# Designed miniproteins, single chains, part 91

Each design is a single chain, and the fold is of that chain. pLDDT is the mean over its residues in the fold that is shown.

## One batch from the design tools (miniprotein)

Design m3155
Fold by ESMFold2-Fast:
Structure m3155 (fold): chain A 55 residues (1-55)
Amino acid sequence: MKLNDEEAQKFAGEAKKKYNLPDEYGPYIYNILLENDRDVEKSEKALKEFVEKLK
């Protein structure tokens, strides 16, 4: 599923809550969406890998 701009902003906010990320990571989450053509499934996979590197 591809997200529009409003849905992408909502996704970034929800991802920050889900992974307990500080606000400074908002641009990183948004960039992950852009790199994955705003596809939710691909972006969630990439975001999970990104978060695991922070642990």
Scores: mean pLDDT 76

Design m3156
Fold by ESMFold2-Fast:
Structure m3156 (fold): chain A 79 residues (1-79)
Amino acid sequence: EKVEEAEKKIEEHRAGLERDRAGLANTQAQVEADLAAHPEKKAEIERQGAVNETAYRLRIVAHEIEIDRLEKELEKLKA
């Protein structure tokens, strides 16, 4: 019961982690492209890029924390 629930949540967080890591990489690539295309807008592009990158980094950390918590819970359930 609780074992299967924890395993499913770990899988969901791992999928979310991969998605958010891809989103972060895409955001970083877009910032680099925008900086090359519009050097006159550097401050604006870097500011907006930092906001978007921070949002992805926070989601990534949240997924990693939940995966660690759920893996520890799963170990206790198997004991």
Scores: mean pLDDT 85

Design m3157
Fold by ESMFold2-Fast:
Structure m3157 (fold): chain A 100 residues (1-100)
Amino acid sequence: TVAALAERLLALAEEALERIKKEGNPESTAVAQKALASVQALAERMLASSPEEAPAIAEELLKALEEATKEAEKASKKSGEIMQEFLDRARAAIEAALAA
């Protein structure tokens, strides 16, 4: 369901932030916090929207995560790797949910 997708994306974002807090630096942590806020806003929109609108919101989310991944990598290579893993898992979760 769209609700299950939104919850999964939020969980993945929180996991990425916690890893970056431990393995990154203050700059990459700030990038991850901003990315989590964007995921929260887009997940709320996804939950409030019709299923037909979910693909467009998911595309906005993926673009935001691609930008955040580049910013995180500039601050810390390790944080970039963590954000890339989050992006890859988010993309897979979106593809699986939208194919159902």
Scores: mean pLDDT 83

Design m3158
Fold by ESMFold2-Fast:
Structure m3158 (fold): chain A 87 residues (1-87)
Amino acid sequence: SLTDAKQAALDEIIAKVNELNAFVKEKLATASPEEQAKIRELYQETAIELEKLIQQLVAASTEEEIKAILARINELVEKTKAEIEAI
């Protein structure tokens, strides 16, 4: 059902957010104060975009929309990890 698809997507998002948080924590542990500021700024920007995408997912009316939004969230997390790794 649409409800089950949304719950499955939310569970996957929670797992991805936890993965991103673990990655950020590891990078912050060895970063300089200047690098920490850049990492925190990127994380905050990503958190805002994730919130918007999660709101869109909750409002989605088809499984196709849920799948598309989930793909965008996965792309955003991987892009953020790559940008933080480049710091």
Scores: mean pLDDT 89

Design m3159
Fold by ESMFold2-Fast:
Structure m3159 (fold): chain A 71 residues (1-71)
Amino acid sequence: MDFIVFEEQEKVMRGEISLEEAKEILRKNVPPELIERYEKVLETNYRMQELADNRDREGAEELLEEIRRES
């Protein structure tokens, strides 16, 4: 996992930047061929944290199954 994506995830979760701002940073700092992959990782991590904060266990399990199907 690229360290820069992990730091951007933390900033989004702290409310320091929006998800859209984090995506813009990825587009400037990640090679074009990797942007889609890193953007997906960032979105998935954001959704997992949102589901955890809302105690949505079923939603979290569904998201994990979606990730597994794409592998």
Scores: mean pLDDT 68

Design m3160
Fold by ESMFold2-Fast:
Structure m3160 (fold): chain A 99 residues (1-99)
Amino acid sequence: ASQEEIDEGVAQIARAVANLLASKGDYREAAELLEKTAERFADSRLAPELYLNAGKYYAKAGDLEKAKEYYQRAIEAAKADPKADPEILKEAEENLKKV
């Protein structure tokens, strides 16, 4: 497996664990896990999605300042990667308008 495939696998596991934490109401812990994963894999094509989901969980935790920060990071990462999913950019921009 390539390093990119390994990084994508780790990011997918982190997303699954964050979703489990969120299902228990542990939104801040879910957000912090995705934040650390996105920062570790900042050059990964999954980084925009990880920043977006960190922002969404920070918003659910009531941390609107961090939610805004991570929506902005998701937008910047998505714009920097021509292969990023355009739906991630759109969702990050829409969520930023709501905070």
Scores: mean pLDDT 85

Design m3161
Fold by ESMFold2-Fast:
Structure m3161 (fold): chain A 74 residues (1-74)
Amino acid sequence: EDLELIKETLKEELEKRYKKQKNEKLYEEHLKKLDKIAEELLKKMKEEGLDVKEVVEKYLEAAKLSHEELLKRA
């Protein structure tokens, strides 16, 4: 099931990138929205012809930029 694969891949990448670097707040925000994010990524994957890893990586890069924008506005 593509949706479950996206959820598993996203969770693993979040743990590697945010939890190990002690960015727990960003990690928790992603987890709260995991189901919604996975559904949106599944649609994007099918529309853009990306694989699961590619769509997750694109999402994480966009999320990193959004977090940096929030810090600049504080």
Scores: mean pLDDT 68

Design m3162
Fold by ESMFold2-Fast:
Structure m3162 (fold): chain A 90 residues (1-90)
Amino acid sequence: SKSQAIQLLEQAIQALQNGDISSAKSYILQAKKLLPELSPVLDIALELIDKGDIDSAIQILELAIEGLKKDQPQLLVAAALLGIGRLLDL
């Protein structure tokens, strides 16, 4: 469900802030399975994590959570574009 995906992404952000990369990735993958439409944004977040850009990964996950809570799909698009821009600058 959407509420369950939001909770998983909030847990992923907390794990990233605590340096628990493996738990963060697990939560992101679980959220992706619940809402496959998040795949573009979540795959970009996973790439940022793998490249060590934790701050950008957190930022796009926060935008995704906001988009889900407000039913604003444009925020998911903004999160994906921001993440792509950060990956191109690495």
Scores: mean pLDDT 88

Design m3163
Fold by ESMFold2-Fast:
Structure m3163 (fold): chain A 71 residues (1-71)
Amino acid sequence: RDAELEALRELAREFRRLAEELKQKAEDLRKKMEKSGVKSQKAEDEIKELQEGARYAEEAARRLEEEVREL
């Protein structure tokens, strides 16, 4: 039981890390677009995909945290 709970907590932390990395990548890409003065739809779409991925990872982390709380 304890090992299982710890594994779920660690997995939740990994999803949180992934979410932060994706957010950072989206910010870096946004900054590059602002510096170049060029607004590309493809780059905008990529930024949105990175942000959606980050939300998905955060949601996964929250579900794991709730599961740990229920156990």
Scores: mean pLDDT 80

Design m3164
Fold by ESMFold2-Fast:
Structure m3164 (fold): chain A 84 residues (1-84)
Amino acid sequence: ALEAELEAKRQATLEADIAVLNAELSKLKTDDQKLAYLQQLRQQVLQARDRLDAATTEETPLSRALRALLDDFIAYLDKKIASL
């Protein structure tokens, strides 16, 4: 029910965000430019996670799904940075 719907939406959102990221990376010509872009994006996602944690007084299915989405995206960015 709700948890399965949130999980499906989380996966779809992650896939969409990854597709946008890869499209933007394909426009960059050097590893230095790609690294700078990935590091900037990673910092923005970390700040979003910190804001979510600060705003979350009680854990809900939605807050868990959002936190997991941010954590998965950070992990993907870390993997991309390590591959450069």
Scores: mean pLDDT 84

Design m3165
Fold by ESMFold2-Fast:
Structure m3165 (fold): chain A 120 residues (1-120)
Amino acid sequence: MREELRKQLSEEQVALSEAVALLIVGAHPSELLKFVEELEKKKLYDLVNDIRKIFSNEKILLEVLLAHIEVLLLERGVPREEIDKVLEEAEKSLDRAIEIVAELLGVDPEEIRELIKKLQ
């Protein structure tokens, strides 16, 4: 994110934007794990710690998963009315949001849960 934009956004909005970018670009769980491993190899520990803070906060994590669901459905050309219904279902619980993301990515929900645990 540009330094000028960071000055205008809350810390939560900056963290959410960076997490959304990571989940959208190479959204598969294995690619996100590889990305974090590459950050650790480059000794970018502050960024790794910020990612871990996102995955450790249920509210921020839920907002990230909801944003990811919305982007995936928009890319698939799903109508807005149907997207809104899916988001209403997903926002009921973190576990439900995980199940919906897993279904959209074609992976086991347990793979998403293991990713979250590894990034906490």
Scores: mean pLDDT 71

Design m3166
Fold by ESMFold2-Fast:
Structure m3166 (fold): chain A 63 residues (1-63)
Amino acid sequence: SMEELREEARQLLDELRKKAEEKGNPYALRFIPAYEHVLETSTSEEGLRIVIEDLKKRLAELE
């Protein structure tokens, strides 16, 4: 469901914020507001899946 996908995306976004803050990466932190906006305005499951995959890629880059 869209709500389950939105919750997964929120969890990934929270994890990204924590890792970016721990590493002192201001560049990564600049993407957080854009992802929050997409999560609030997304009207499709496909859009949320794309966001989830992008968040996973950014998390991998910070590890």
Scores: mean pLDDT 77

Design m3167
Fold by ESMFold2-Fast:
Structure m3167 (fold): chain A 80 residues (1-80)
Amino acid sequence: SVAEKLFEETIKEVEKLLKEAKETKDLEKVKELVEEALEKLELTKEWLRTLAGEEAEEMLKKLEEKEKELKELLEKKEKE
Protein backbone atom coordinates (compact mmCIF):
# COMPACT_ATOMS: atom_id res chain seq x y z
CA SER A 1 0.00 0.00 0.00
CA VAL A 2 1.02 3.65 -0.42
CA ALA A 3 0.78 4.10 3.38
CA GLU A 4 3.18 1.20 4.06
CA LYS A 5 5.72 2.47 1.49
CA LEU A 6 5.64 6.04 2.84
CA PHE A 7 5.90 4.76 6.44
CA GLU A 8 8.86 2.46 5.62
CA GLU A 9 10.70 5.20 3.68
CA THR A 10 10.12 7.72 6.51
CA ILE A 11 11.37 5.28 9.18
CA LYS A 12 14.47 4.47 7.08
CA GLU A 13 15.29 8.16 6.51
CA VAL A 14 14.67 9.08 10.17
CA GLU A 15 16.82 6.17 11.41
CA LYS A 16 19.68 7.32 9.12
CA LEU A 17 19.41 10.92 10.43
CA LEU A 18 19.18 9.70 14.05
CA LYS A 19 22.32 7.56 13.59
CA GLU A 20 24.25 10.55 12.15
CA ALA A 21 23.04 12.77 15.02
CA LYS A 22 24.20 10.21 17.62
CA GLU A 23 27.67 9.97 16.01
CA THR A 24 28.41 13.72 15.70
CA LYS A 25 29.76 16.01 18.45
CA ASP A 26 28.76 19.16 16.50
CA LEU A 27 25.67 20.54 18.27
CA GLU A 28 24.63 22.64 15.24
CA LYS A 29 24.77 19.50 13.06
CA VAL A 30 22.73 17.55 15.66
CA LYS A 31 20.07 20.31 15.62
CA GLU A 32 19.91 20.28 11.79
CA LEU A 33 19.62 16.47 11.60
CA VAL A 34 16.99 16.28 14.38
CA GLU A 35 14.93 19.13 12.85
CA GLU A 36 15.02 17.44 9.41
CA ALA A 37 13.93 14.12 10.94
CA LEU A 38 11.13 15.76 12.98
CA GLU A 39 9.83 17.56 9.86
CA LYS A 40 9.74 14.26 7.93
CA LEU A 41 7.90 12.56 10.81
CA GLU A 42 5.32 15.36 11.12
CA LEU A 43 4.52 15.34 7.38
CA THR A 44 4.03 11.56 7.37
CA LYS A 45 2.00 11.67 10.63
CA GLU A 46 -0.25 14.41 9.18
CA TRP A 47 -0.93 12.29 6.08
CA LEU A 48 -1.52 9.09 8.13
CA ARG A 49 -4.02 10.95 10.36
CA THR A 50 -6.26 11.37 7.26
CA LEU A 51 -6.47 7.55 7.03
CA ALA A 52 -8.81 5.43 9.16
CA GLY A 53 -7.83 2.00 10.43
CA GLU A 54 -5.73 -0.04 12.84
CA GLU A 55 -2.68 -0.15 10.53
CA ALA A 56 -2.53 3.67 10.39
CA GLU A 57 -2.82 3.86 14.22
CA GLU A 58 0.09 1.39 14.65
CA MET A 59 2.25 3.34 12.17
CA LEU A 60 1.43 6.61 13.97
CA LYS A 61 2.52 5.10 17.32
CA LYS A 62 5.87 4.02 15.84
CA LEU A 63 6.44 7.50 14.35
CA GLU A 64 5.61 9.07 17.75
CA GLU A 65 8.21 6.77 19.39
CA LYS A 66 10.85 8.01 16.89
CA GLU A 67 9.79 11.63 17.56
CA LYS A 68 10.32 11.08 21.31
CA GLU A 69 13.75 9.48 20.70
CA LEU A 70 14.83 12.45 18.54
CA LYS A 71 13.68 15.01 21.14
CA GLU A 72 15.43 13.11 23.96
CA LEU A 73 18.66 12.91 21.92
CA LEU A 74 18.61 16.66 21.21
CA GLU A 75 17.98 17.48 24.90
CA LYS A 76 20.87 15.18 25.93
CA LYS A 77 23.26 16.73 23.36
CA GLU A 78 22.31 20.30 24.43
CA LYS A 79 23.15 19.44 28.08
CA GLU A 80 26.62 18.09 27.17
Scores: mean pLDDT 83

Design m3168
Fold by ESMFold2-Fast:
Structure m3168 (fold): chain A 81 residues (1-81)
Amino acid sequence: SIELINRAIGLTLRAIGAALEGYLTGDNEAAIAGLRESIAELRELLEEAEGETREFIERQLRRVEAMLARIEAEGATPEAA
């Protein structure tokens, strides 16, 4: 449904915002917490979704999980360019 797609987009944008705020503030712990929250909410949406809507939400979930993995890696072994 359009409603579920819009909610998934909103959660993905919220995750991007959390990642950006973490980058700007240096607070990777807060960024990780925000990303995990968005992942949990996206997983809940998957239980309500079917067909192409579910596939779309699953793609958003994978994107947010990839962002989390990147931030966790950067936080664990920060290397200056």
Scores: mean pLDDT 80

Design m3169
Fold by ESMFold2-Fast:
Structure m3169 (fold): chain A 61 residues (1-61)
Amino acid sequence: TPKELADRILSSDPLEKLKAFLEFLNIEDPKVQQEVLDEVEKRLGKPYADQLRLALDEHKS
């Protein structure tokens, strides 16, 4: 779920964080992408969510 993926992206385990980040970048559904970004914004605030959005946009290019 978007919530579980956000939790994994915020993990203190570097390997789990990397795996979750790669899963996030490979999400094709824009709605699911936005739900993950919303969960990250709730937990760490807008700057972190904005960084993930920029990474997603760069990877999509």
Scores: mean pLDDT 78

Design m3170
Fold by ESMFold2-Fast:
Structure m3170 (fold): chain A 87 residues (1-87)
Amino acid sequence: VEKLEEAIERLKEIIEKLNEGEISLEEAKQQAVEIIDEVLETVELSPAERDLLRRLKERILNAKTKEEFIEVVEQTIVLLHIAAAQL
């Protein structure tokens, strides 16, 4: 649970920094993917949650705009909240 809450807060910080122009879209993608990979490696998720998280990771990497990136990261945050609530 603690690792999921930490990942959620780190993803929110990425959105904030990107919106304020503190990081580039490419830097934001790299940071978001690193957080998702840490969750996949360290948190015991159901197979369905792992599949959804991997698909969201792919969508993050393929995002062409800031707006598209933020949308996918917000969907990732929702999934992590759902996973945390089931623990």
Scores: mean pLDDT 85

Design m3171
Fold by ESMFold2-Fast:
Structure m3171 (fold): chain A 57 residues (1-57)
Amino acid sequence: SEANEIKKQFVETHEHVERDDPEVYALAERLGLSEEYHKIVAKDPEVEGDMVDAMEK
């Protein structure tokens, strides 16, 4: 539950600037929240799938 709370805070905090910020992606990797990062980007209608793949690599 604490881990879920941290994940929710990450999603909420970064929703504003997440659309194509590689620094936020790097932070997500460090925190072990890569899956949550992908969920945020997938919900952003301005981010295309190919761009998401590029950011993941």
Scores: mean pLDDT 57

Design m3172
Fold by ESMFold2-Fast:
Structure m3172 (fold): chain A 57 residues (1-57)
Amino acid sequence: MRVQVVADYTARTPDELDVRAGEVLELLAVVDHEHVLVRTADGRVGLVPGSVVKPIG
């Protein structure tokens, strides 16, 4: 499933990713109520807050 980044986010922990508004990511898993596991187009895998992404159809 694909999601789009709605706001720039800077990683705060080693498990998180830097993402920019407008990026399309692959949703791999919902980890908890605040975080999703995603893969970037360049193959990086990590956590981002669920609040900074939205589903795209």
Scores: mean pLDDT 82

Design m3173
Fold by ESMFold2-Fast:
Structure m3173 (fold): chain A 84 residues (1-84)
Amino acid sequence: SEKATLVAKVLTDGVKLSDGTYRAVLETEEGTFEIETKVELKKGDVVGFKAVRGTEVTEDTARVVKQISGKIEEGALFKIVSIE
């Protein structure tokens, strides 16, 4: 069973930073973490992610800036594949 896509629930509204990125707390089956993204996420959104290589936050990627619980490490980069 290959878990190609990680599904996350957005727990907080995205907070806009001075560099134009947003921070939000997300919960998945693999853990809870804070992300940095160029997309404004809203509390209650459901986001599909695929793990990717790299460090750059773009319009289609999000970076983990803080591990809160579980196995998703700070510095992990995800491609945003869906927002619902």
Scores: mean pLDDT 83

Design m3174
Fold by ESMFold2-Fast:
Structure m3174 (fold): chain A 78 residues (1-78)
Amino acid sequence: MKYRVSEEMATLMRSLGIDVEAGEVLDEEEARELARRVAAYLKEAGLDPDETLDADSEERIEETLEDLIKAGWLERLE
C-alpha cells in the first residue's frame, strides 16, 4: 500500500529532522517508519493517547499510522 504526505505531516517531520516533502508518496515500510517516529515524539511530549504500549511496538505504530490517516496527515492510496 502507498501513502501521500500532507503539508501538515511534512511540516511536523521537518521539525523532527526528517526530510520529507508534502505530496511525496511513501510505501508501507516508509509510512510505518514515519508513524514510529511520530509515536515516539508524542510519547516524549506526553501526548501519547495509549501509555500502555512502547513507541516501537508494532501495535502502537499501526495505531499511529491509522490516526495519521484519520487526521488527514497521510492519504492512503490504493
Scores: mean pLDDT 73

Design m3175
Fold by ESMFold2-Fast:
Structure m3175 (fold): chain A 83 residues (1-83)
Amino acid sequence: MKIVLDEPLEKLEEVAKIVTDALKKNSEVTIEIPVKDEQTAEAYVRAVKEEAVRLGYAATIEKVGDTIKITVKKLSPLAVVNE
């Protein structure tokens, strides 16, 4: 699933919640954030990464031009089964 944001700083908390909700239905979510400055980019990256880590997901961050792409993926829980 792909999510694109228009207002970076004001929707910081909402971004994390949107990603979390999307991950309930999808194993992988990519969020694209157009950034005007490094401070805004860092705040978004941090918020999404913290939520992902808290949920046990992997977050990959890529900068493409003036856009930050954050891909959050559910790590397959290694089912510890009795051998």
Scores: mean pLDDT 66

Design m3176
Fold by ESMFold2-Fast:
Structure m3176 (fold): chain A 88 residues (1-88)
Amino acid sequence: MTQEEALEEAEKIVKETKEKAEEAIKNKDYDEAIKIVEEGLKRLEEIREAVGRGEITGGDKGVQELLEFFERAFEELKSLLEKAKKLK
């Protein structure tokens, strides 16, 4: 997997997770929202671990930008998880 492919997949995971979790929250399905966010976090962690192992091919700058994206993405999804738990 290239760093560009990893970034695109990670961005897709974050977008889909946020959209599905927000929809579940709107429907007051808080347990479903929690499950959606936890699944998204697991999928992101798998890609991040592959980057950490050097399995993602690309330039040093691209890998660094991807890692910075993960830091922001994890913060956003963890915030959404806490929101869903508080509304439960």
Scores: mean pLDDT 80

Design m3177
Fold by ESMFold2-Fast:
Structure m3177 (fold): chain A 86 residues (1-86)
Amino acid sequence: MIDEKEVLAALGEIYLAIGKKDEEKGNFQSAAISYEKAAELFVEAGDYKGAAEAYRNLSDVYRKMGQFEKAEETEKKAEELEKKAA
């Protein structure tokens, strides 16, 4: 039987890796899209720790883009997910 949550978590890891590579290249818009997709996939998988990491990386990218309000909102999402992972 295919474990849907395992597949979703694996896809989340792939998008997280893509986002990190794009961020290293300075492609912050592409990195933000990949991190947001990773966070969504991790939440659906029930991997709240993975989702929190993705949202923290998304928040950092928003700060690098000067989008400070989005960065603060995204950081709060990461904090709430970390509480669920505990």
Scores: mean pLDDT 86

Design m3178
Fold by ESMFold2-Fast:
Structure m3178 (fold): chain A 75 residues (1-75)
Amino acid sequence: MAIDPAELAAAAEAAAEQAKEIEEKNKDNKEAVELARELRRLAEELAAAARAGDIARALALAARASELAEKLHDL
């Protein structure tokens, strides 16, 4: 199974936009805002890694972003 770097980058960009929406919706919750900002940063790094063809790094960043998203859900 081959992962298309362009599709992975597009998915990461969509995740960054969703993180931005979470930040806006939870602006009065400092912990949620900080986690959403970190998630957006990870998503942007993931998009850059995918565009560079570093799929292993992109997958590692995606795993970290998933862990952070779970923390956001628990707030």
Scores: mean pLDDT 77

Design m3179
Fold by ESMFold2-Fast:
Structure m3179 (fold): chain A 89 residues (1-89)
Amino acid sequence: SPTVSKATPTPEQLELLKKNGLTLFSAVALVHPDGVVTVSVTVTDPNGELITGIGRASTEGVSQEEAKQRALDRAVQDAIEKYNSGRYP
């Protein structure tokens, strides 16, 4: 079973979301037994709709904190891409 871990977006990631009109609602990291970290970033768009971006990164050759930050960067980019594409799965 994955272990729930705290994911804290950097000021730069929060600013990137804000510049795209998105507000952070929640960020959760799951550390999987195989060493993959999955981060889910949920944001609110200007109309109050929720969008969830998902990012993954391996801990192979890096610290768990580095993997979480890579996954978090990818989750933020995924949320922005979903918003810009009009895709709200």
Scores: mean pLDDT 84

Design m3180
Fold by ESMFold2-Fast:
Structure m3180 (fold): chain A 65 residues (1-65)
Amino acid sequence: CAEAAAILSSLPAAASAAAALAGMLLSQGKPDEGQKVAKPVLESLTAPDAADLAAGVSLLASCLS
C-alpha cells in the first residue's frame, strides 16, 4: 500500500483520484469500469506519467486484494 500511495501521490490530483478508484474497481473484479475511469486521465498524461499511473493502479489493486 505504501509503495502504491507514493507513486499515486506524485501524480496530479485528478490522476491520483482516478487511479485510486480504478484500483478499487480492479480489486472488485470490474476491470472494464476501472479502465473507463482511468482512460481519459491516461490519454491526457505524457507517456512516463501514464506508465506511473498504470503501475500505481496495479500495485494498489494488488494491495487491496
Scores: mean pLDDT 72

Design m3181
Fold by ESMFold2-Fast:
Structure m3181 (fold): chain A 71 residues (1-71)
Amino acid sequence: AEAGREEIRKVVSEKTIELIKLMKEGKFDEANKVRKEIYEEVDRLAEKYGLPELAENVKKGIDEVFKELKK
């Protein structure tokens, strides 16, 4: 459980930094691609480790970040 959460956290953290950078640069199409990649990676890892609730929480957090930076 802990190892799976750490792997997801690391991947999400790295891609979220890239997402925020792209959003600040006004590259919304590229940022949306990174958001899609986060969804795909989180779903893959959540399936691997049996953590569907964590996947849902991560997706909600990323959607909130995207929404706030796109205003």
Scores: mean pLDDT 79

Design m3182
Fold by ESMFold2-Fast:
Structure m3182 (fold): chain A 60 residues (1-60)
Amino acid sequence: GPVREEVIRQTAEELRRIGDAVDRGIAAGRARAAALGPDISADERFEITLAGIREALAAA
């Protein structure tokens, strides 16, 4: 019914917004990690990328 259709539409829109925010966060985090150069560990690169994702999600 109409209520179900509206819920599905709103959920799809929210998921798209979350997905877009995650993509932006990954890009920003990777750019930050790359700027620190090759001497940082893979774990440090991951943590910086994850911080970028958290920041983008908080802004979404």
Scores: mean pLDDT 82

Design m3183
Fold by ESMFold2-Fast:
Structure m3183 (fold): chain A 66 residues (1-66)
Amino acid sequence: SLQEIIDEFAKGSESEQKAAVAAAYLHSRGYGARETADRLEKMAPSADKEVAEAMLRLAKRLKEAA
């Protein structure tokens, strides 16, 4: 599920935890897996390199699960 993927990243590195927080916030606002992924991809360029990479990896996993 979407929540399981977010929980995996929340237990990861500091950059993965930050990506998970962003995804959890989007999900709490009512965005589904695809919509959350699209928003993370748009946010990634504004983040530092390691957090951007984690956001893009999380987005890819959410799209694969959708």
Scores: mean pLDDT 87

Design m3184
Fold by ESMFold2-Fast:
Structure m3184 (fold): chain A 60 residues (1-60)
Amino acid sequence: SESAREAARDALRMAATLSGERKEQLERAAQAALENPTPENEQQINDLMLQAGHELGSQL
């Protein structure tokens, strides 16, 4: 779906500001959603972005 592709683009933008395992997780999830834009892949991205956002907010 278009929303899955948009989520993937947002995840890649967030990943660009990160490093380490979280960056790799977001990049892998985004790539999967771009190749196969399913609701499951979209949900995985949303969950990872929420977790990364909480961690980044606490760090900053």
Scores: mean pLDDT 77

Design m3185
Fold by ESMFold2-Fast:
Structure m3185 (fold): chain A 80 residues (1-80)
Amino acid sequence: KKREEEIKEINRFIGEVLRLIGDAIDYYIKAQKYRKEGKVDEAEKWLNKAKEYFDEALKRIPNPKSQEDLKKAFEELEKK
């Protein structure tokens, strides 16, 4: 029961990080598209948003508590 809850928390955390990375990629693609169209100002705006979302994803990973919780839950998962 507790093990299943820990798996769900890990999956939710991974899902949040992946969502932020996905948004960052989408914004990066959008920035590239605007740059190709010669809309430099719009391209820079979306590029900055892409970097912001990517940094947020990275901040989630290097959080000592979140990293430790994720690591601990993975270790318990591999414990059978």
Scores: mean pLDDT 71

Design m3186
Fold by ESMFold2-Fast:
Structure m3186 (fold): chain A 99 residues (1-99)
Amino acid sequence: TAALKKQLQEETLKGVAYLISAIGHILDGDNDAATESLKRAADAFKKAAELSLKLGDKKSAQSEADMLERIGKLAESLGATDVAKYAYEQAKKIKEEIA
């Protein structure tokens, strides 16, 4: 459990870092770089949610699913439909596992 908690923290911090990077690229008008960073953020929060579920932490898994929905909305606003669809699909899967 200690090793899984460490991995959860690492994936969560990675997701936040990529999300900050995506926002920076949006401010610079670089939608392609922003889209790539959003996809990496989504992958990190997906892994974090899987780790939270494995640890029995449904509250953290819900928070990670909520972050995936926010990433999806942000990607959608950039016209990054594939990344938005991916983020929404992962959020839905996590929420179904919580229920």
Scores: mean pLDDT 90

Design m3187
Fold by ESMFold2-Fast:
Structure m3187 (fold): chain A 115 residues (1-115)
Amino acid sequence: MSIQELIDKALKAVEELRRSMVELVDAVEKGASDEKIKELQEKVVKKLQEFDKLLDQILEKTGDSRTVSEISIKVTSALISLIAAVSGLSDPKQEKEQIERNLKEVEELLKKLKE
């Protein structure tokens, strides 16, 4: 797999992760059942694992530990926002905006690696 193909897969994985995180926050905000919340949490974990595997492959092929570390920090920030929203520790709307911002920055960093 070329580095360009790998980055394109990572961009798709970030978009899927973003959608799954937003869907989980929306479900919590709407008072969805515990069963539905658990299903959506498991979906987020699966999408995160898929993204992490791609990020490891990008690190191996590029050796750009700085950019990969920046991406990991942004993904971790999105996860902290997700946990805060799900746990009722903060405003779901504000946390959703933080998730969207952090994952958009991940997309921009991945696009820079492709060029």
Scores: mean pLDDT 88

Design m3188
Fold by ESMFold2-Fast:
Structure m3188 (fold): chain A 74 residues (1-74)
Amino acid sequence: MLEEEKRELEELLERANELAHRAEEQGDFDLEARATLLVMEASIALTHLEDPEELRKEAERLRERIEELEEELE
């Protein structure tokens, strides 16, 4: 079942996009660019990955990167 894995990636895409907007509002354009890259990576995964294990691994990687950037934005 791919629905849960894809939903998790969709949530991470939304989270990364929100982070990019917050970074832009704070004038942190480096963090905005990095968050925007994560949005692109999540979009690519949603479009091209069909294996649940690959989807889970990509979601884990993206989650870790988003959490790191959220901490940097403080």
Scores: mean pLDDT 82

Design m3189
Fold by ESMFold2-Fast:
Structure m3189 (fold): chain A 69 residues (1-69)
Amino acid sequence: MVDYEKAGKEVSEKLGISEETAKTLVKDAVDLIKNKKLSIEEIGEILSKKYGITKSTARKIAKIAKKYL
């Protein structure tokens, strides 16, 4: 079970985005890790393109999401 509240809060605090947006990004990253079995680098590319964020920021989100799996 993934603690989306804690993961979203950590992303929000580290990256300066709203907890609501951070929770959405974490849920998407978790889906890509668990259901698609993608690497952090592949998830970073997908989230970067989907949300218009940098690949570096997207990779940090994916790493935080994986930490809470």
Scores: mean pLDDT 81

Design m3190
Fold by ESMFold2-Fast:
Parts: C-alpha cells; structure tokens; sequence
Structure m3190 (fold): chain A 99 residues (1-99)
C-alpha cells in the first residue's frame, strides 16, 4: 500500500504544480482509495493505539490534500502551491511512518 500511496501523492503533486484541476481531482480520489486501504489493514493488524496514530496521520494527509485541491480551484500563486505541496509530502511521509 505504501507504493500506491507514494504514486497517488506524486500524481497529486504533479497535477497541483501543473494547475490541472481535473487531474488533481482524479489524483485526490486515488489518494483517498490508497488511504482507505491503509486504514482497513491497520484496523485488522494494529493495536488500538497504533490504529489511532494511523487514523490521525491519514486525517492530516487528507486535510493537506483537500487544502491543495482548493488552492488549485482558487488559482493560488506558485509560492502558496509550493508550500501546500511540501505539507502534502510531509503528511504522506508521516502516514507511511505511522503505518
């Protein structure tokens, strides 16, 4: 699932940098699916505390992705998009570490 998460995150980052809203929306849906798979496996395999950490990290990643998608919709400046891309990558790394 880590490879699916990384691929979806990279696709979302690429579409955000390109300002391609349709591609960003598709990448966001694929990211959501990868996160759901990670949460489902964590629920079956992790302790309650580890599962809570995965859920918290997943929530932060989905929030960062939502903010990035909104910035593309609002035609935000490149510096804002770069910051959000950084936050998105950091959140993805945190979810991988928690999983």
Amino acid sequence: YVDELRAATDALVASIKAGDLEAAQEAFRNLGKAVEKIIAEARETKSDEEYRRVMAAAGRLLDAATQALKAVQENADPSTLDKLVGELRAAADELVAAY
Scores: mean pLDDT 83

